# Ledger of designs, part 23: designed miniproteins, single chains, continued (4)

Each design is a single chain, and the fold is of that chain. pLDDT is the mean over its residues in the fold that is shown.

## One batch from the design tools (miniprotein)

Design m12764
Fold by ESMFold2-Fast:
Structure m12764 (fold): chain A 109 residues (1-109)
Amino acid sequence: NEVDEILRRLLEEAGLLDVLREAEELARKYGVSLLDAVVGLALRRNDSRLLALVALALIESGKHEDLFRLAAGNLDEEELERVIAAIDDEEKKEEIRRINKLAKTGKTV
């Protein structure tokens, strides 16, 4: 899975090897993807930094629909700017900002 490979790399680069190990164990235990396990850990821990790394992995893999779902209520402005600062592509930066703004200003009724 391309998303799982990108996410694994991002967690390693961020020095979050303990999170990666725990997420891999949860993925095996529950029969879910690494992505789902990391999202579950981030939500359980209220860790917006982990959600930001998941969002970055989804952007790099082209999974924009999943990114929209994660952005809806889960990224604060400070964590959003940290994710944006790590991206060297201005088009992807604007896509993240647009999706996060839409998620905050109007949820589908």
Scores: mean pLDDT 69

Design m12765
Fold by ESMFold2-Fast:
Parts: structure tokens; sequence; C-alpha cells
Structure m12765 (fold): chain A 71 residues (1-71)
């Protein structure tokens, strides 16, 4: 389903963000949010979790992508 596909892109995006591959993470999150815009609140919560883990650049990237794709 579209929701399952969106979730897969979201999970892949998180893995890439944690690995420091921000370009690939942006691609995956953009696809996830285009497939399921209702993921936006969850992506914002994930950004706060990444910030708590010390991944500030990843957190900033997630918030910017979410705001760009889901205005």
Amino acid sequence: SMMEEARKYYEEGLKHARAGDLATAIEHFTKALKLDPSLAPEVREAAEELRAEGLELGADMLLKVTDEVVP
C-alpha cells in the first residue's frame, strides 16, 4: 500500500540520517512525505529524537524537508 511504501522510505531516511548520509536521507524523506503527508508530525517528532541523540544536522534537515514538502 502507499502507506507501507511511505513508511519504508521514512525508515530508510532515518537510517541514512543517523549514518550521516544527509543527501540520501533527504531523498527518502521527500518520497515518504509525498506518498503520505500525514507522516509530517511523526517526522517532526523523529527530528527531536535525533537532536536528543546529538544529530543536530539530521534534525535540522528533517524539519526543513517536512516544511518544504508539507507546507
Scores: mean pLDDT 83

Design m12766
Fold by ESMFold2-Fast:
Structure m12766 (fold): chain A 76 residues (1-76)
Amino acid sequence: MEKSLKTQIEQLKAEYDRLLADYKAGKITKEQFKIGADRIIARLEELKKKSTNPEIQKEIDALIDELRAEVEKALA
């Protein structure tokens, strides 16, 4: 179960990186980027609910905070 959660976290990071790259390349609009980023963050919050490991929960919280900050910077 832990490996599955770690794999899903890594996949969501990769999905966010691709979304940000598509936005910076002008392939998607600012609104499409917002919607995509919000969905990725929501998926991370669901993974946090599935974890009973405090270290994994802390890792997910740190990632959510990081992605939210990156979204704000990208949209400024």
Scores: mean pLDDT 82

Design m12767
Fold by ESMFold2-Fast:
Structure m12767 (fold): chain A 78 residues (1-78)
Amino acid sequence: MDPLKKAAEYVKKAAKYAEEGNLKKAGEYATEAIKYLSQAGDTESAKKVKEAGELLEEDIEKGAEKLKEVAEELEKKA
């Protein structure tokens, strides 16, 4: 399985759950995405997902928007 495609799927799910207000699932999917991004060697995108996850604790809307941006970038790469 392509770890970059799996990462894109998980970031997309994280964004969806964040928008639904399910921060626990959003955090779980973001953590899995970071793992797959690290396996793919995309440490820059992994850092962006981590920053978006931190932002979810302060501003859910902005955190979800950042997760969506990363998901879209990853889908273009995969």
Scores: mean pLDDT 82

Design m12768
Fold by ESMFold2-Fast:
Structure m12768 (fold): chain A 60 residues (1-60)
Amino acid sequence: SDELIQQADELVKQGDALFDKGDYDAAIKKYDEAARIAGQVDPYRSTLLTMRRGAVRSQK
């Protein structure tokens, strides 16, 4: 549903803000939540979010 997509987008924005501040653990949690939600509605969006999480994790 559109609501779940919007929720996933909000979590990605929160994750991006945390990543920019260097809080990688919190950023990963937000990206994981977003990917789980997005995967229920749009599997391709879930893949993109998983890639973002991977990029953040490689910084640790």
Scores: mean pLDDT 71

Design m12769
Fold by ESMFold2-Fast:
Structure m12769 (fold): chain A 72 residues (1-72)
Amino acid sequence: SPLLAQAQALEARLQALLDEGVEAGRISDEQLAEIERLLAELTRLLQQLFPDERDIAARTEALLAALREWKE
């Protein structure tokens, strides 16, 4: 599925940014903004792949809130 391949590519990019932040011991404002952008796109693709899964948006918002708290 092309959508699944796109979701996997976004997950790989997101994981790379998170790993970079962990290795550096911090996330910059620019890195956080890019993570938010990638999560929004991934959420959109996951909702297209799994339209009956109602929790996707809530789970990604919870993850973003946790990342913002970690950055602070």
Scores: mean pLDDT 77

Design m12770
Fold by ESMFold2-Fast:
Structure m12770 (fold): chain A 69 residues (1-69)
Amino acid sequence: SQVPASLLALPPEVLVPFLTEQLINADESTVPPVIAALRTLPAEHLGEPLARALARITSPAAREALATL
C-alpha cells in the first residue's frame, strides 16, 4: 500500500519510525513510495532510525532501494 499524503505532515520523530516499519514489511511494489517519502525528510532525522531499522530489513528490494537514498 502507498503512504497517504496526510501522513507526510507528521513530524519526523513520528514519521520516520512509521516509514521504516513500512520498509521492514515491504515488497518490491511498496518500496519505491516509502523511499520517495523518506527522501523528503532531513538527513539528520534519518541516520540513526534507519540504521536501527536496517537490522530488521531482510527484503533484497528494500535494501537495494535504501542504498539509493
Scores: mean pLDDT 71

Design m12771
Fold by ESMFold2-Fast:
Structure m12771 (fold): chain A 82 residues (1-82)
Amino acid sequence: SSFSDQGQQLTQQAIDYLQQGNSQQATQLGIQSANLYQQSNNPSLAYQQLNQLSVAAAQNGQIDVAVIVGKQLSSLIDQYLS
């Protein structure tokens, strides 16, 4: 869907900002991506993309971003598994 496509683009942009050390932009785009995936009802794609972003943030030492994205991922899982 259009929301899934937009969410995927925002996730890729978030990863790019993360690699550049821009935690603020990475966090903002990651949250926006999560919201778009929720609107698209594509939990599998949302899980995959948000998990990759969280892992990348942790590996780059940006623990604040990893925590925020991890909380969004947890909320998504709770919504679709409960």
Scores: mean pLDDT 75

Design m12772
Fold by ESMFold2-Fast:
Structure m12772 (fold): chain A 97 residues (1-97)
Amino acid sequence: EEERERLLERLEEALLRGAKAILAGDEEGAREAIEELREIAREAERLGLPEVAEAAREVVRLLEEALELRRTDPDAIPEIIGLILRALGEILELRLS
């Protein structure tokens, strides 16, 4: 339970940092946040928390898509925000049990 809560907090923090970096056009910061999310997924799997690992992997996919959109169409801000909100929803669903 404490390990799960700590991973959820880290997942939320990494998502917010990644979202901020993508919206600011900070590709390096975005890649760092995505890599941290991949580490969170691996750690969740080691701890026997497959739902957290799956959520982290989905957040990685959504942020990678948002980063690609930001890189290829810098005016696609509404689509990027939509992807970020979906990633937040993934974490929220996990917190709701």
Scores: mean pLDDT 86

Design m12773
Fold by ESMFold2-Fast:
Structure m12773 (fold): chain A 75 residues (1-75)
Amino acid sequence: DKEEKKKYQELFDEALALTSLAEEDPEKGREGAELAEKLAKEAKSDELKEQAKKLYEISKEAAKKAEERLKEELS
């Protein structure tokens, strides 16, 4: 229902905000990915599952790029 969709959107926005911090802190990117993965598994509609799965991939990629950047700077 609309109430559950609103709560889902709030958590989705939280995961997105964590993902935006991934460039400065890869751990924030990983937290965003974990939240998005949980949302994808718990979502009741295919639309919401696809949306959360998309964010999971974005968050995972952002964390990976941040880790690679840190390794290059230390090497």
Scores: mean pLDDT 79

Design m12774
Fold by ESMFold2-Fast:
Structure m12774 (fold): chain A 63 residues (1-63)
Amino acid sequence: AEAERRIAQLRADVLADSSLTPEQKLAILITLGVPDEELEAVAKRLGITPEQLAALRARHAAV
């Protein structure tokens, strides 16, 4: 409950941060462990293609 609330607040803060690019916002959300369905919805809203989102996920998985 507390951890979920902190993650939700961090997500809101990241999405509202005008100093971050759309790609940087998604990279941070991937690091926070946001579910795939929510990542896809956010990417679509920010104008990021499914191919670009897949590339960001692959980068995160590659260490």
Scores: mean pLDDT 75

Design m12775
Fold by ESMFold2-Fast:
Structure m12775 (fold): chain A 90 residues (1-90)
Amino acid sequence: ERVVRVAANLAGVDPSGLTEDEALALAQEHLLETFRLIVRGIEKAIRDSRPDVDPEELEAESQKIIDRTEAEIKANVPALRAMLERRAAE
């Protein structure tokens, strides 16, 4: 159950009692939340160091990055699930 342990560690939770699907879902949610926080942190740093930059343009660009990453993760969920199913079938 290496996948369960890795996914649970990414989500910061105890792997005990988790299925692979549950652990993967928690890890994906945690990664998305962490990514959003990182992007917003970078946006704030740019705004604080570059007051000449339009804050609306910065926010729009940050949102595009977040939306793109969420879409990529959603598009790749079937591939991740297929990998888990393949490993379980071996």
Scores: mean pLDDT 71

Design m12776
Fold by ESMFold2-Fast:
Structure m12776 (fold): chain A 106 residues (1-106)
Amino acid sequence: SSKELEELEPRTKELLERAKKGDEEAKKEVAKIIIERLLKIAKAIVEKSEKVPEEELTEEQKEMLELAKKLLENPDDEEAQIKLLQKLSGISEEEAREIIELAKKA
């Protein structure tokens, strides 16, 4: 995600600044980018876990893996999106729900 963030940083910064100023279209576009990146991160979690025995995974890694698998099988699974987004970014459930609702309207 860091490399993709660097490549899109100028446009992402412009959208974030517009979103902070109350631009509803910019808020929706930022939310959509977040959800698209969440799906890429979910895929990376699954791929990294394929060669590791389940018994060698931490409980947090197991929870993230289950959420990632669920999200890849059902990309529109709102609860999986919320929980994975919270675990990755440390945001509140309310903030995660707002991002998902904005992404749906984009």
Scores: mean pLDDT 76

Design m12777
Fold by ESMFold2-Fast:
Structure m12777 (fold): chain A 57 residues (1-57)
Amino acid sequence: SKEEILEEAKKIGKEYAEKYGLDYAVSRTFLYGMLNGLSLEDIQKLVEELIEEYKKK
């Protein structure tokens, strides 16, 4: 479902940000979203949330 795909995309983004840094995490989240049929709007929101979470303290 879309909800399961969104949850997995968020999990991937967080895991990659913690292990490899934000830039790689953003790219990986974008790819996962595109491959799994998320809209550009949904992907943009995920990426913006990831950036906000990991650029701040």
Scores: mean pLDDT 81

Design m12778
Fold by ESMFold2-Fast:
Structure m12778 (fold): chain A 79 residues (1-79)
Amino acid sequence: SGTVMRSLAAISDSPAFDELQRAGGLATEDPFAGARAAREARDWTERNGTPDVTTGMGHFYNHLQALADTVAREKAAAA
C-alpha cells in the first residue's frame, strides 16, 4: 500500500495525470463508455506488460484521451 501511494504521488505531478483526470471526468458523462475504456486500458497494460510507468501511462492516457474525444464529439453532434 505504501508503494502504491508513492507511485501515485509521483504520477500526480505529471501533465499526463492532469489529462487522465480530465479525460476521466468527461468519461463520467457516459459511465458505460468510461467503464469500457478503463477495462480496455487495464487489459491492454496487463496483456502487453509495460516495463515502466511512463510507457504504461502513455498507452493508458491514449486510450482515455481517445474515449474523451469521442464522447465530446458525440455530445457536440447530438446538441
Scores: mean pLDDT 51

Design m12779
Fold by ESMFold2-Fast:
Structure m12779 (fold): chain A 104 residues (1-104)
Amino acid sequence: SVEELIKKAEEALKNGDFKTAVDYYIEAARKAVEEGPENIPLAMEYLDKAREAAKQLPDPLERRLYLHRIDRVRFEILFPKAFKEMEKKVVSDKTLRDILEEEL
């Protein structure tokens, strides 16, 4: 459940395991959205917590990688149609704008 994932993320934060905390917050965000689009604001809160955990990573390269992963998940949740079209590798600037305008 989303609640169990959040508890695991909070436990990981208490233990200084920032990588595990990020992973659980991302899973919680995705699962919340799977339960309904009304949960998108809640999912964004979980991704913000993941971002704060990722900022605590001591290795600059790993920190950048985790922050990028969080941003990708945010895009996937906010613009699922645009994300799906990008996976097809058949996207132009015009097509992206049309999809984003439809989802907004």
Scores: mean pLDDT 80

Design m12780
Fold by ESMFold2-Fast:
Structure m12780 (fold): chain A 80 residues (1-80)
Amino acid sequence: MEEFEKERKKKLEENKELLEEWLKEAEKLLEEKGLSEKEKGGVKGAIEEVVVLYVEDPELAEKNWELIKKAIREGKEPAP
């Protein structure tokens, strides 16, 4: 668990600029849709997972990011 968390944090730090960019874009979309704080928390978690994936598979990560944006725009809970 500790080692897994350390690896995850390292991947997020390596792509900190991308994480901040995608979180900012998501926050703008979330504000436009008026989603609840619980839903906003779920979206932020999903974005972090996608940024972690970007280190290993950027194409799949970008595809998942597009799905998250689509879910927000449609008012649906984004799939992990």
Scores: mean pLDDT 74

Design m12781
Fold by ESMFold2-Fast:
Structure m12781 (fold): chain A 64 residues (1-64)
Amino acid sequence: ADELIEQLIATTDVAELYKLAKDLGKMGLSLPEFNDVIQALLEQGASQEQIDAVLKGYKEGRAA
């Protein structure tokens, strides 16, 4: 999970953010840990589009 979190935080591409967040959701990353990832992205100045992609990916990954 840590390696995927680092890749996600380093990524600005919306499609790659969605994919990495979905993989984190599938791996069972907890909601508190995911919230820390969202905070890190917001601190980096992530756009609403980037945040929406990450939220969508994580939700779909958790549902799988």
Scores: mean pLDDT 82

Design m12782
Fold by ESMFold2-Fast:
Structure m12782 (fold): chain A 105 residues (1-105)
Amino acid sequence: MELTKLIKELASLLAKAIKEKKLTDEEAKKIGELLSKIAANPEDQKKALEEAIKNEEDELEKKILEILLKALNGEEVDNEVAKKMLEILEKAYELKREELEKERK
């Protein structure tokens, strides 16, 4: 599966959640799945993000991708979009953690 495609899907879901001010459990689960797949390819993440940014025409999705790239480089990003992204990502991680705990023996 192409890493750039996964990153674009993540940006689209984050943009939708920000615009609608609502994150469904299914969207949060999908975000968690995308994050897990992206995290499996650490060496290619930066290149895939740079390629996704170059091919993105939606201003909000492009800003989300730029924030993700800055975070990957260890840069601090303090703006309203970054704050909303963190809130969404924290909810997605919490739901993923709860699913894993529910299935643990």
Scores: mean pLDDT 76

Design m12783
Fold by ESMFold2-Fast:
Structure m12783 (fold): chain A 60 residues (1-60)
Amino acid sequence: MEAEIKKLAKEAAKLLSSDNPKDVSKGVGLVIRVIGLGIDAGKSEEASKIFHEELEKVKK
């Protein structure tokens, strides 16, 4: 579960960090997916934290 969330979070972070609006739009969809999986697993806080950490790594 966490490994899948991390993988999707990495892809979402990369897409959201793109300067291409189309990639950003796709990234938003993946963020919604990550949050949904986290809520379903009762780990929404962990999913959100993982996503923010991956987003920061890609931007840096």
Scores: mean pLDDT 76

Design m12784
Fold by ESMFold2-Fast:
Structure m12784 (fold): chain A 119 residues (1-119)
Amino acid sequence: SLTPEQRRLLEELRRELELAIEHAEKALELVKNKAPKSEIREHLEEIMTHAGLASVLARQARASDETLALLDEARQHVVDASVALRNDDIKSLISHIEAFKREAERALRAVEEELRRSA
């Protein structure tokens, strides 16, 4: 069973993942609307901030190896999306943001399952 501290950290992790996913959805909308690179970059930076904090919280909570691996993969996609944006590679930009969102949503489900299993 989870300690009260581990539960609190996993609940904070869940909130940070939800925020990162929201910024990913906003970034995809901005790309679709051909928004300025600066606006897209701001949302990629927010994704990196929230995903980074999620990784710290996951390690502190001693989250599952699956959750940790999904967070590492998700964060790499944000790095690759930032490179694609710099190179005007819109197809790779979209692909990496969508891959981030997919892996982050899988991590979110894993966290929610850990919280349910310990209830």
Scores: mean pLDDT 90

Design m12785
Fold by ESMFold2-Fast:
Structure m12785 (fold): chain A 77 residues (1-77)
Amino acid sequence: MAEEYLRKGEEAGTPLAGLGMVALEAGDAERAVELLTAEAAKAVDEYAKEKGLSEEEKEKLIEEAREQVRRQAAAVA
């Protein structure tokens, strides 16, 4: 699970994914949420640019990603 996510993050050239998963395994849920949220925000920003989404739509997607990461970290911790 965590290793697959870390591998995909490295393939995408995103080191934050690897650091976030390591923090999660170490039980540092707050740091894991911060790092994984930063990665999700970058992915949403690129997607928004490609699709021509508004700033409001981009912020909504980032907030949804934050909630998803928080929920995931809480379930593993």
Scores: mean pLDDT 65

Design m12786
Fold by ESMFold2-Fast:
Structure m12786 (fold): chain A 84 residues (1-84)
Amino acid sequence: EEEYEKWLIERIKKIYGLSEEEARVVLDFIKKLIEIQNDIEKGKDVTEKYNELKAEIDRALKEGKISPKVAEDLKQALENIKKL
């Protein structure tokens, strides 16, 4: 629901000190991480989704949409999910 997404964006902004725009990008990456985690639990091959999300994080960093610290944290979350 849109109201929950707006609330999550505000929480992300407060916890990590991010802008509205950066918090929205982070929320989109979190949704994709959750999708990959769910696919792993179902025994699906996530190799393509994993590589694609990693490339998207690198692109967002290059375009200045996220900070280097946020990019590192997102990549670490992605590595941790793959080890499950």
Scores: mean pLDDT 78

Design m12787
Fold by ESMFold2-Fast:
Structure m12787 (fold): chain A 116 residues (1-116)
Amino acid sequence: MYRIAILDDDPALREETKRMLEEAGYEVVAVTGSGKELLDFLKKNEVDVVVVDMHMGGGSGLEVIKEIRKFSDIPIVMLVGSEKDVEKALAAGADGVVLKPFSREELRAVIERVLA
């Protein structure tokens, strides 16, 4: 079973994303609104995919991706609010991008693609 960590500053979207992933058959091993907590978790735990929101309070999801890339090539899926942010996410090191609002099927399809 693939292990997923979630980083999102919106508590409601964070919990909904967790629910969608668990219903799709993934194990959600971390859910946080803190880039530091995610980075500390990834250094101590096995994770197969990271889902990162671009609209993080106190920082940018793009900066978190850059920090992850300093120590790991783990697949990263970025959640973006605008099509204009897709190229920025990919340039920062995201392997997949999902445009908000998204369905469970759309999120699963992108995760399946980055795991292949």
Scores: mean pLDDT 85

Design m12788
Fold by ESMFold2-Fast:
Structure m12788 (fold): chain A 63 residues (1-63)
Amino acid sequence: SISELPFEEALKKLVELSKDIFTLPPDERQKIIAEAKEFLEKMEKELDPQTYKEVKAKVAVLL
């Protein structure tokens, strides 16, 4: 799971996936969106509000 990766690796992976999200089949896209939501839920608990907002903005296309 992407949420099990170190923060920097997880964020990099999600940003890379966001570039091609609209070219993926719907089932794969739904899985990536679910992984992004799990990552953001974890980050909301661990990061300060400003940093969390910046991280969320980087993966916004997956939401």
Scores: mean pLDDT 78

Design m12789
Fold by ESMFold2-Fast:
Structure m12789 (fold): chain A 88 residues (1-88)
Amino acid sequence: MAAELVRSAGETALEALDGSPFDREVAIAIVEIASAVLINYARKQGKFELAEKIREATDGFVAAAQAGDREGLRKYTEELVKLAEELD
């Protein structure tokens, strides 16, 4: 579920680069909330390195979305999906 949410938010952010600042902001908010939940869950399991990787990928996603960086958005969305799947 979390990996699917991150993927959907990343796709929304990519589409929003073509003309919807509101949808971009919503996608950023969704990823930040999902990542905060995943970071807390990873920390509770003692997976501190995974928690740090999720934080770094989230920071990269937000920066790429704000800059209109399509390649960065795709990269960080893929990284976040993989990291979310590691918590299963």
Scores: mean pLDDT 80

Design m12790
Fold by ESMFold2-Fast:
Structure m12790 (fold): chain A 100 residues (1-100)
Amino acid sequence: MSLEELLEQYRRALEEGRYEEAIRVVREILEIVENNELSEEELQAIEEAALYGIKVVREKLKDPSLSEEEREILERLLEELLRLSIAVGVQQLKLAVKRV
């Protein structure tokens, strides 16, 4: 599956509240980021998607009516998104060092 297809799948899963699917897709994107040399544009697209997801999940976690199961899934999604954001930052730094 292409990175563009994965990012689209992730956006739809987030919008539709399919958080377990969003976690699976985020993990696939993370694996791509860690194992491939991505372009600056690809890394920027992933970073924007991750930061948006972090914002959405943090807002959802403020809802006191969330079930324990829903809260656990959202907290896990937040953790995976934070890992993705860090991994993207590391790859951006490596790319910048190679161009100096």
Scores: mean pLDDT 85

Design m12791
Fold by ESMFold2-Fast:
Structure m12791 (fold): chain A 87 residues (1-87)
Amino acid sequence: SLMEEIDKLLEEAEKLLKESDVDPLLREQFLRLAEKARKSKDPKEKAELAEQVVRTLALAGVQKNDEKLLERAKELSKRLAEIKEKL
């Protein structure tokens, strides 16, 4: 299901966050948004929250000049856009 695809994407994003040296405040915002996304039972709301999660991950990459994190965030953003097209 599309909801399961979003949950898998969120799990990948959280793994990237844990593997990266990220600002504590940005990490807290990420985890809060990811938790809301996981708990959402509305596919559209879940996707919009996941988009915010990926954006937060990209911002973390910019702040740390982590090119690999930015590239992975870009890939997650593309996958999420494809999922949103099917909603």
Scores: mean pLDDT 86

Design m12792
Fold by ESMFold2-Fast:
Structure m12792 (fold): chain A 71 residues (1-71)
Amino acid sequence: SVKEKIIEILRENIGADVYDVTQQIIKETGDVVLASTLGTALIKKGITRVTEENIPLAEEILDQILEGKLV
């Protein structure tokens, strides 16, 4: 699934800037809107880098996007 692929990308990019990982998600999925919405939501919560501790929050945000709760 797209969710599993994005979570895998995040886990492979621990320590990366959120902007850089957003670009990687675009490259690997082709979904600019999904990737940009996730990246923006992370930045709004003060998250600038991918960490192991941030992955559960990113997964929660991604679930909200996929359920149509985030534009």
Scores: mean pLDDT 84

Design m12793
Fold by ESMFold2-Fast:
Structure m12793 (fold): chain A 81 residues (1-81)
Amino acid sequence: EAAALEAQARALYEEAARLYEEALRTGDEALLREAFRLAAEAARLGVEAKALSLSEEERRALRERHEETLARDRELLEAEL
């Protein structure tokens, strides 16, 4: 089971990184959401240490880009104004 989980987590993470990069390039919100979903799913498969370590920087960048659509990030942005 471990080998299967590791393989799937890696595949999902690699796809998430690819989609996230494309989303930031194009501003495509659908790709942005899909990248986030895949990244979360990779972590959920129990390869959390590896997925979180590799995706932490990308997750941070992804959340920064998502500020315009996230209600919570919107609140923080308006407070800073």
Scores: mean pLDDT 66

Design m12794
Fold by ESMFold2-Fast:
Structure m12794 (fold): chain A 72 residues (1-72)
Amino acid sequence: SEIAKLEEEFKKLVEELKKKGLTPTQQKAVDKIEENAKKYRDDAFTLDINVGMLRIILGVQEAIKETEKRKE
């Protein structure tokens, strides 16, 4: 159940990142994170780390977009 919640959050974060528009390099990084999450899906610790990484990437993307918006 806890693992299922982390998997759902992971899926939503990936969808959010893709919706925000990723660069090709960022898309490849997200794809690799998804592949690793699938391989280690039974490990709640690894899944939690992957969710944390996606949150950081999303936060950085939002910060960059906000800065670019204010630049112009």
Scores: mean pLDDT 67

Design m12795
Fold by ESMFold2-Fast:
Structure m12795 (fold): chain A 100 residues (1-100)
Amino acid sequence: SKKEIIRELLILEGELTALAMLESQTNPEAAEVLLELSDLFAKATEAIKKGDLETARQYLEEARRVFERNRHLLSPKVAEKVERILKEAERLIREAEELA
């Protein structure tokens, strides 16, 4: 299950990167926000691999703050997708904490 949590977080990171690539041509500010979120997800995943769930939680909380601060730079459709990705990541970190 810890390996499955890591795999699911890597998929969510990839979804953020893919959204950034799609936005990069028409909305470079949105692309920059999405890449920052992807980087924070990568850092959270590395922390989970090391068993540092507190640091992983802090990176995901920072990702939530970055999203809320910059929500106005995202189209409604992209913001809805990011909200779903964040909620899924928040579920995954809670499951990781329950396994520890």
Scores: mean pLDDT 90

Design m12796
Fold by ESMFold2-Fast:
Structure m12796 (fold): chain A 61 residues (1-61)
Amino acid sequence: GEEILKEAREIGENSTDPGTRAAGGALAREIEELMPLSEEQKEKARRGLENVKKLAEELGS
């Protein structure tokens, strides 16, 4: 949970694309609201993080 939150925050703060930044920030807020995460919530958060990372990669990173 904590690692996912940290990575989502980092994308939300440091991403060059406004959409990716917004997605990372929104994911971080959702994780913070739900912590401590259940196994199901953790899996959902990992999927969200993976999607946000894919958006960042689409920018040629």
Scores: mean pLDDT 76

Design m12797
Fold by ESMFold2-Fast:
Structure m12797 (fold): chain A 80 residues (1-80)
Amino acid sequence: SQQDIINSYIQDLVNTMNQHLSPSQQDTVSDTIYQSMSPQVQQVFDQVQSTTTHNPTDIFSDAQIAEFVTAAIDRIQTLQ
């Protein structure tokens, strides 16, 4: 159940990014940036990257992507 909620939030995040981000942005994220991410942030990154032609770290900082994951965790904790 908790994993289903997380997966649903990740799908919402991916859909929101695809809706608001330009498809012409260049993929310039480095392997170093990816390796600096936590496993949770890497999972969100992988989901975004697999469903869009954008590199999310060209658009969002590591801190912002981490905030997306933190928001998902916080949302789960505050759900009744």
Scores: mean pLDDT 51

Design m12798
Fold by ESMFold2-Fast:
Structure m12798 (fold): chain A 94 residues (1-94)
Amino acid sequence: MEGMPVSEILDSFGLDLSVDELEKLLRELTKNAGEEVKSYVDDIIKGVRDKSYRISTLTLEDYALKLIENGVDPRLVGAMVGLALSLSDINNIV
């Protein structure tokens, strides 16, 4: 039994992705999206950067669904959520 989410994210980027690279990637992919989508991206980036900010699993799921509904690639949304979870510490998300 191997843990797949972290390995899949690392394989997708081929390198350990920093918070700055994640921000750049998310902003580039949503640059032509509506203000609502851009607001969700800003909230995710802020939550990831602020280690004192607790990101709930439900909040990340809601953001992921909204991004997919607004035409963002589901594979990329999955990688983004996985990285946010890794940076937020599992003890804060449950």
Scores: mean pLDDT 57

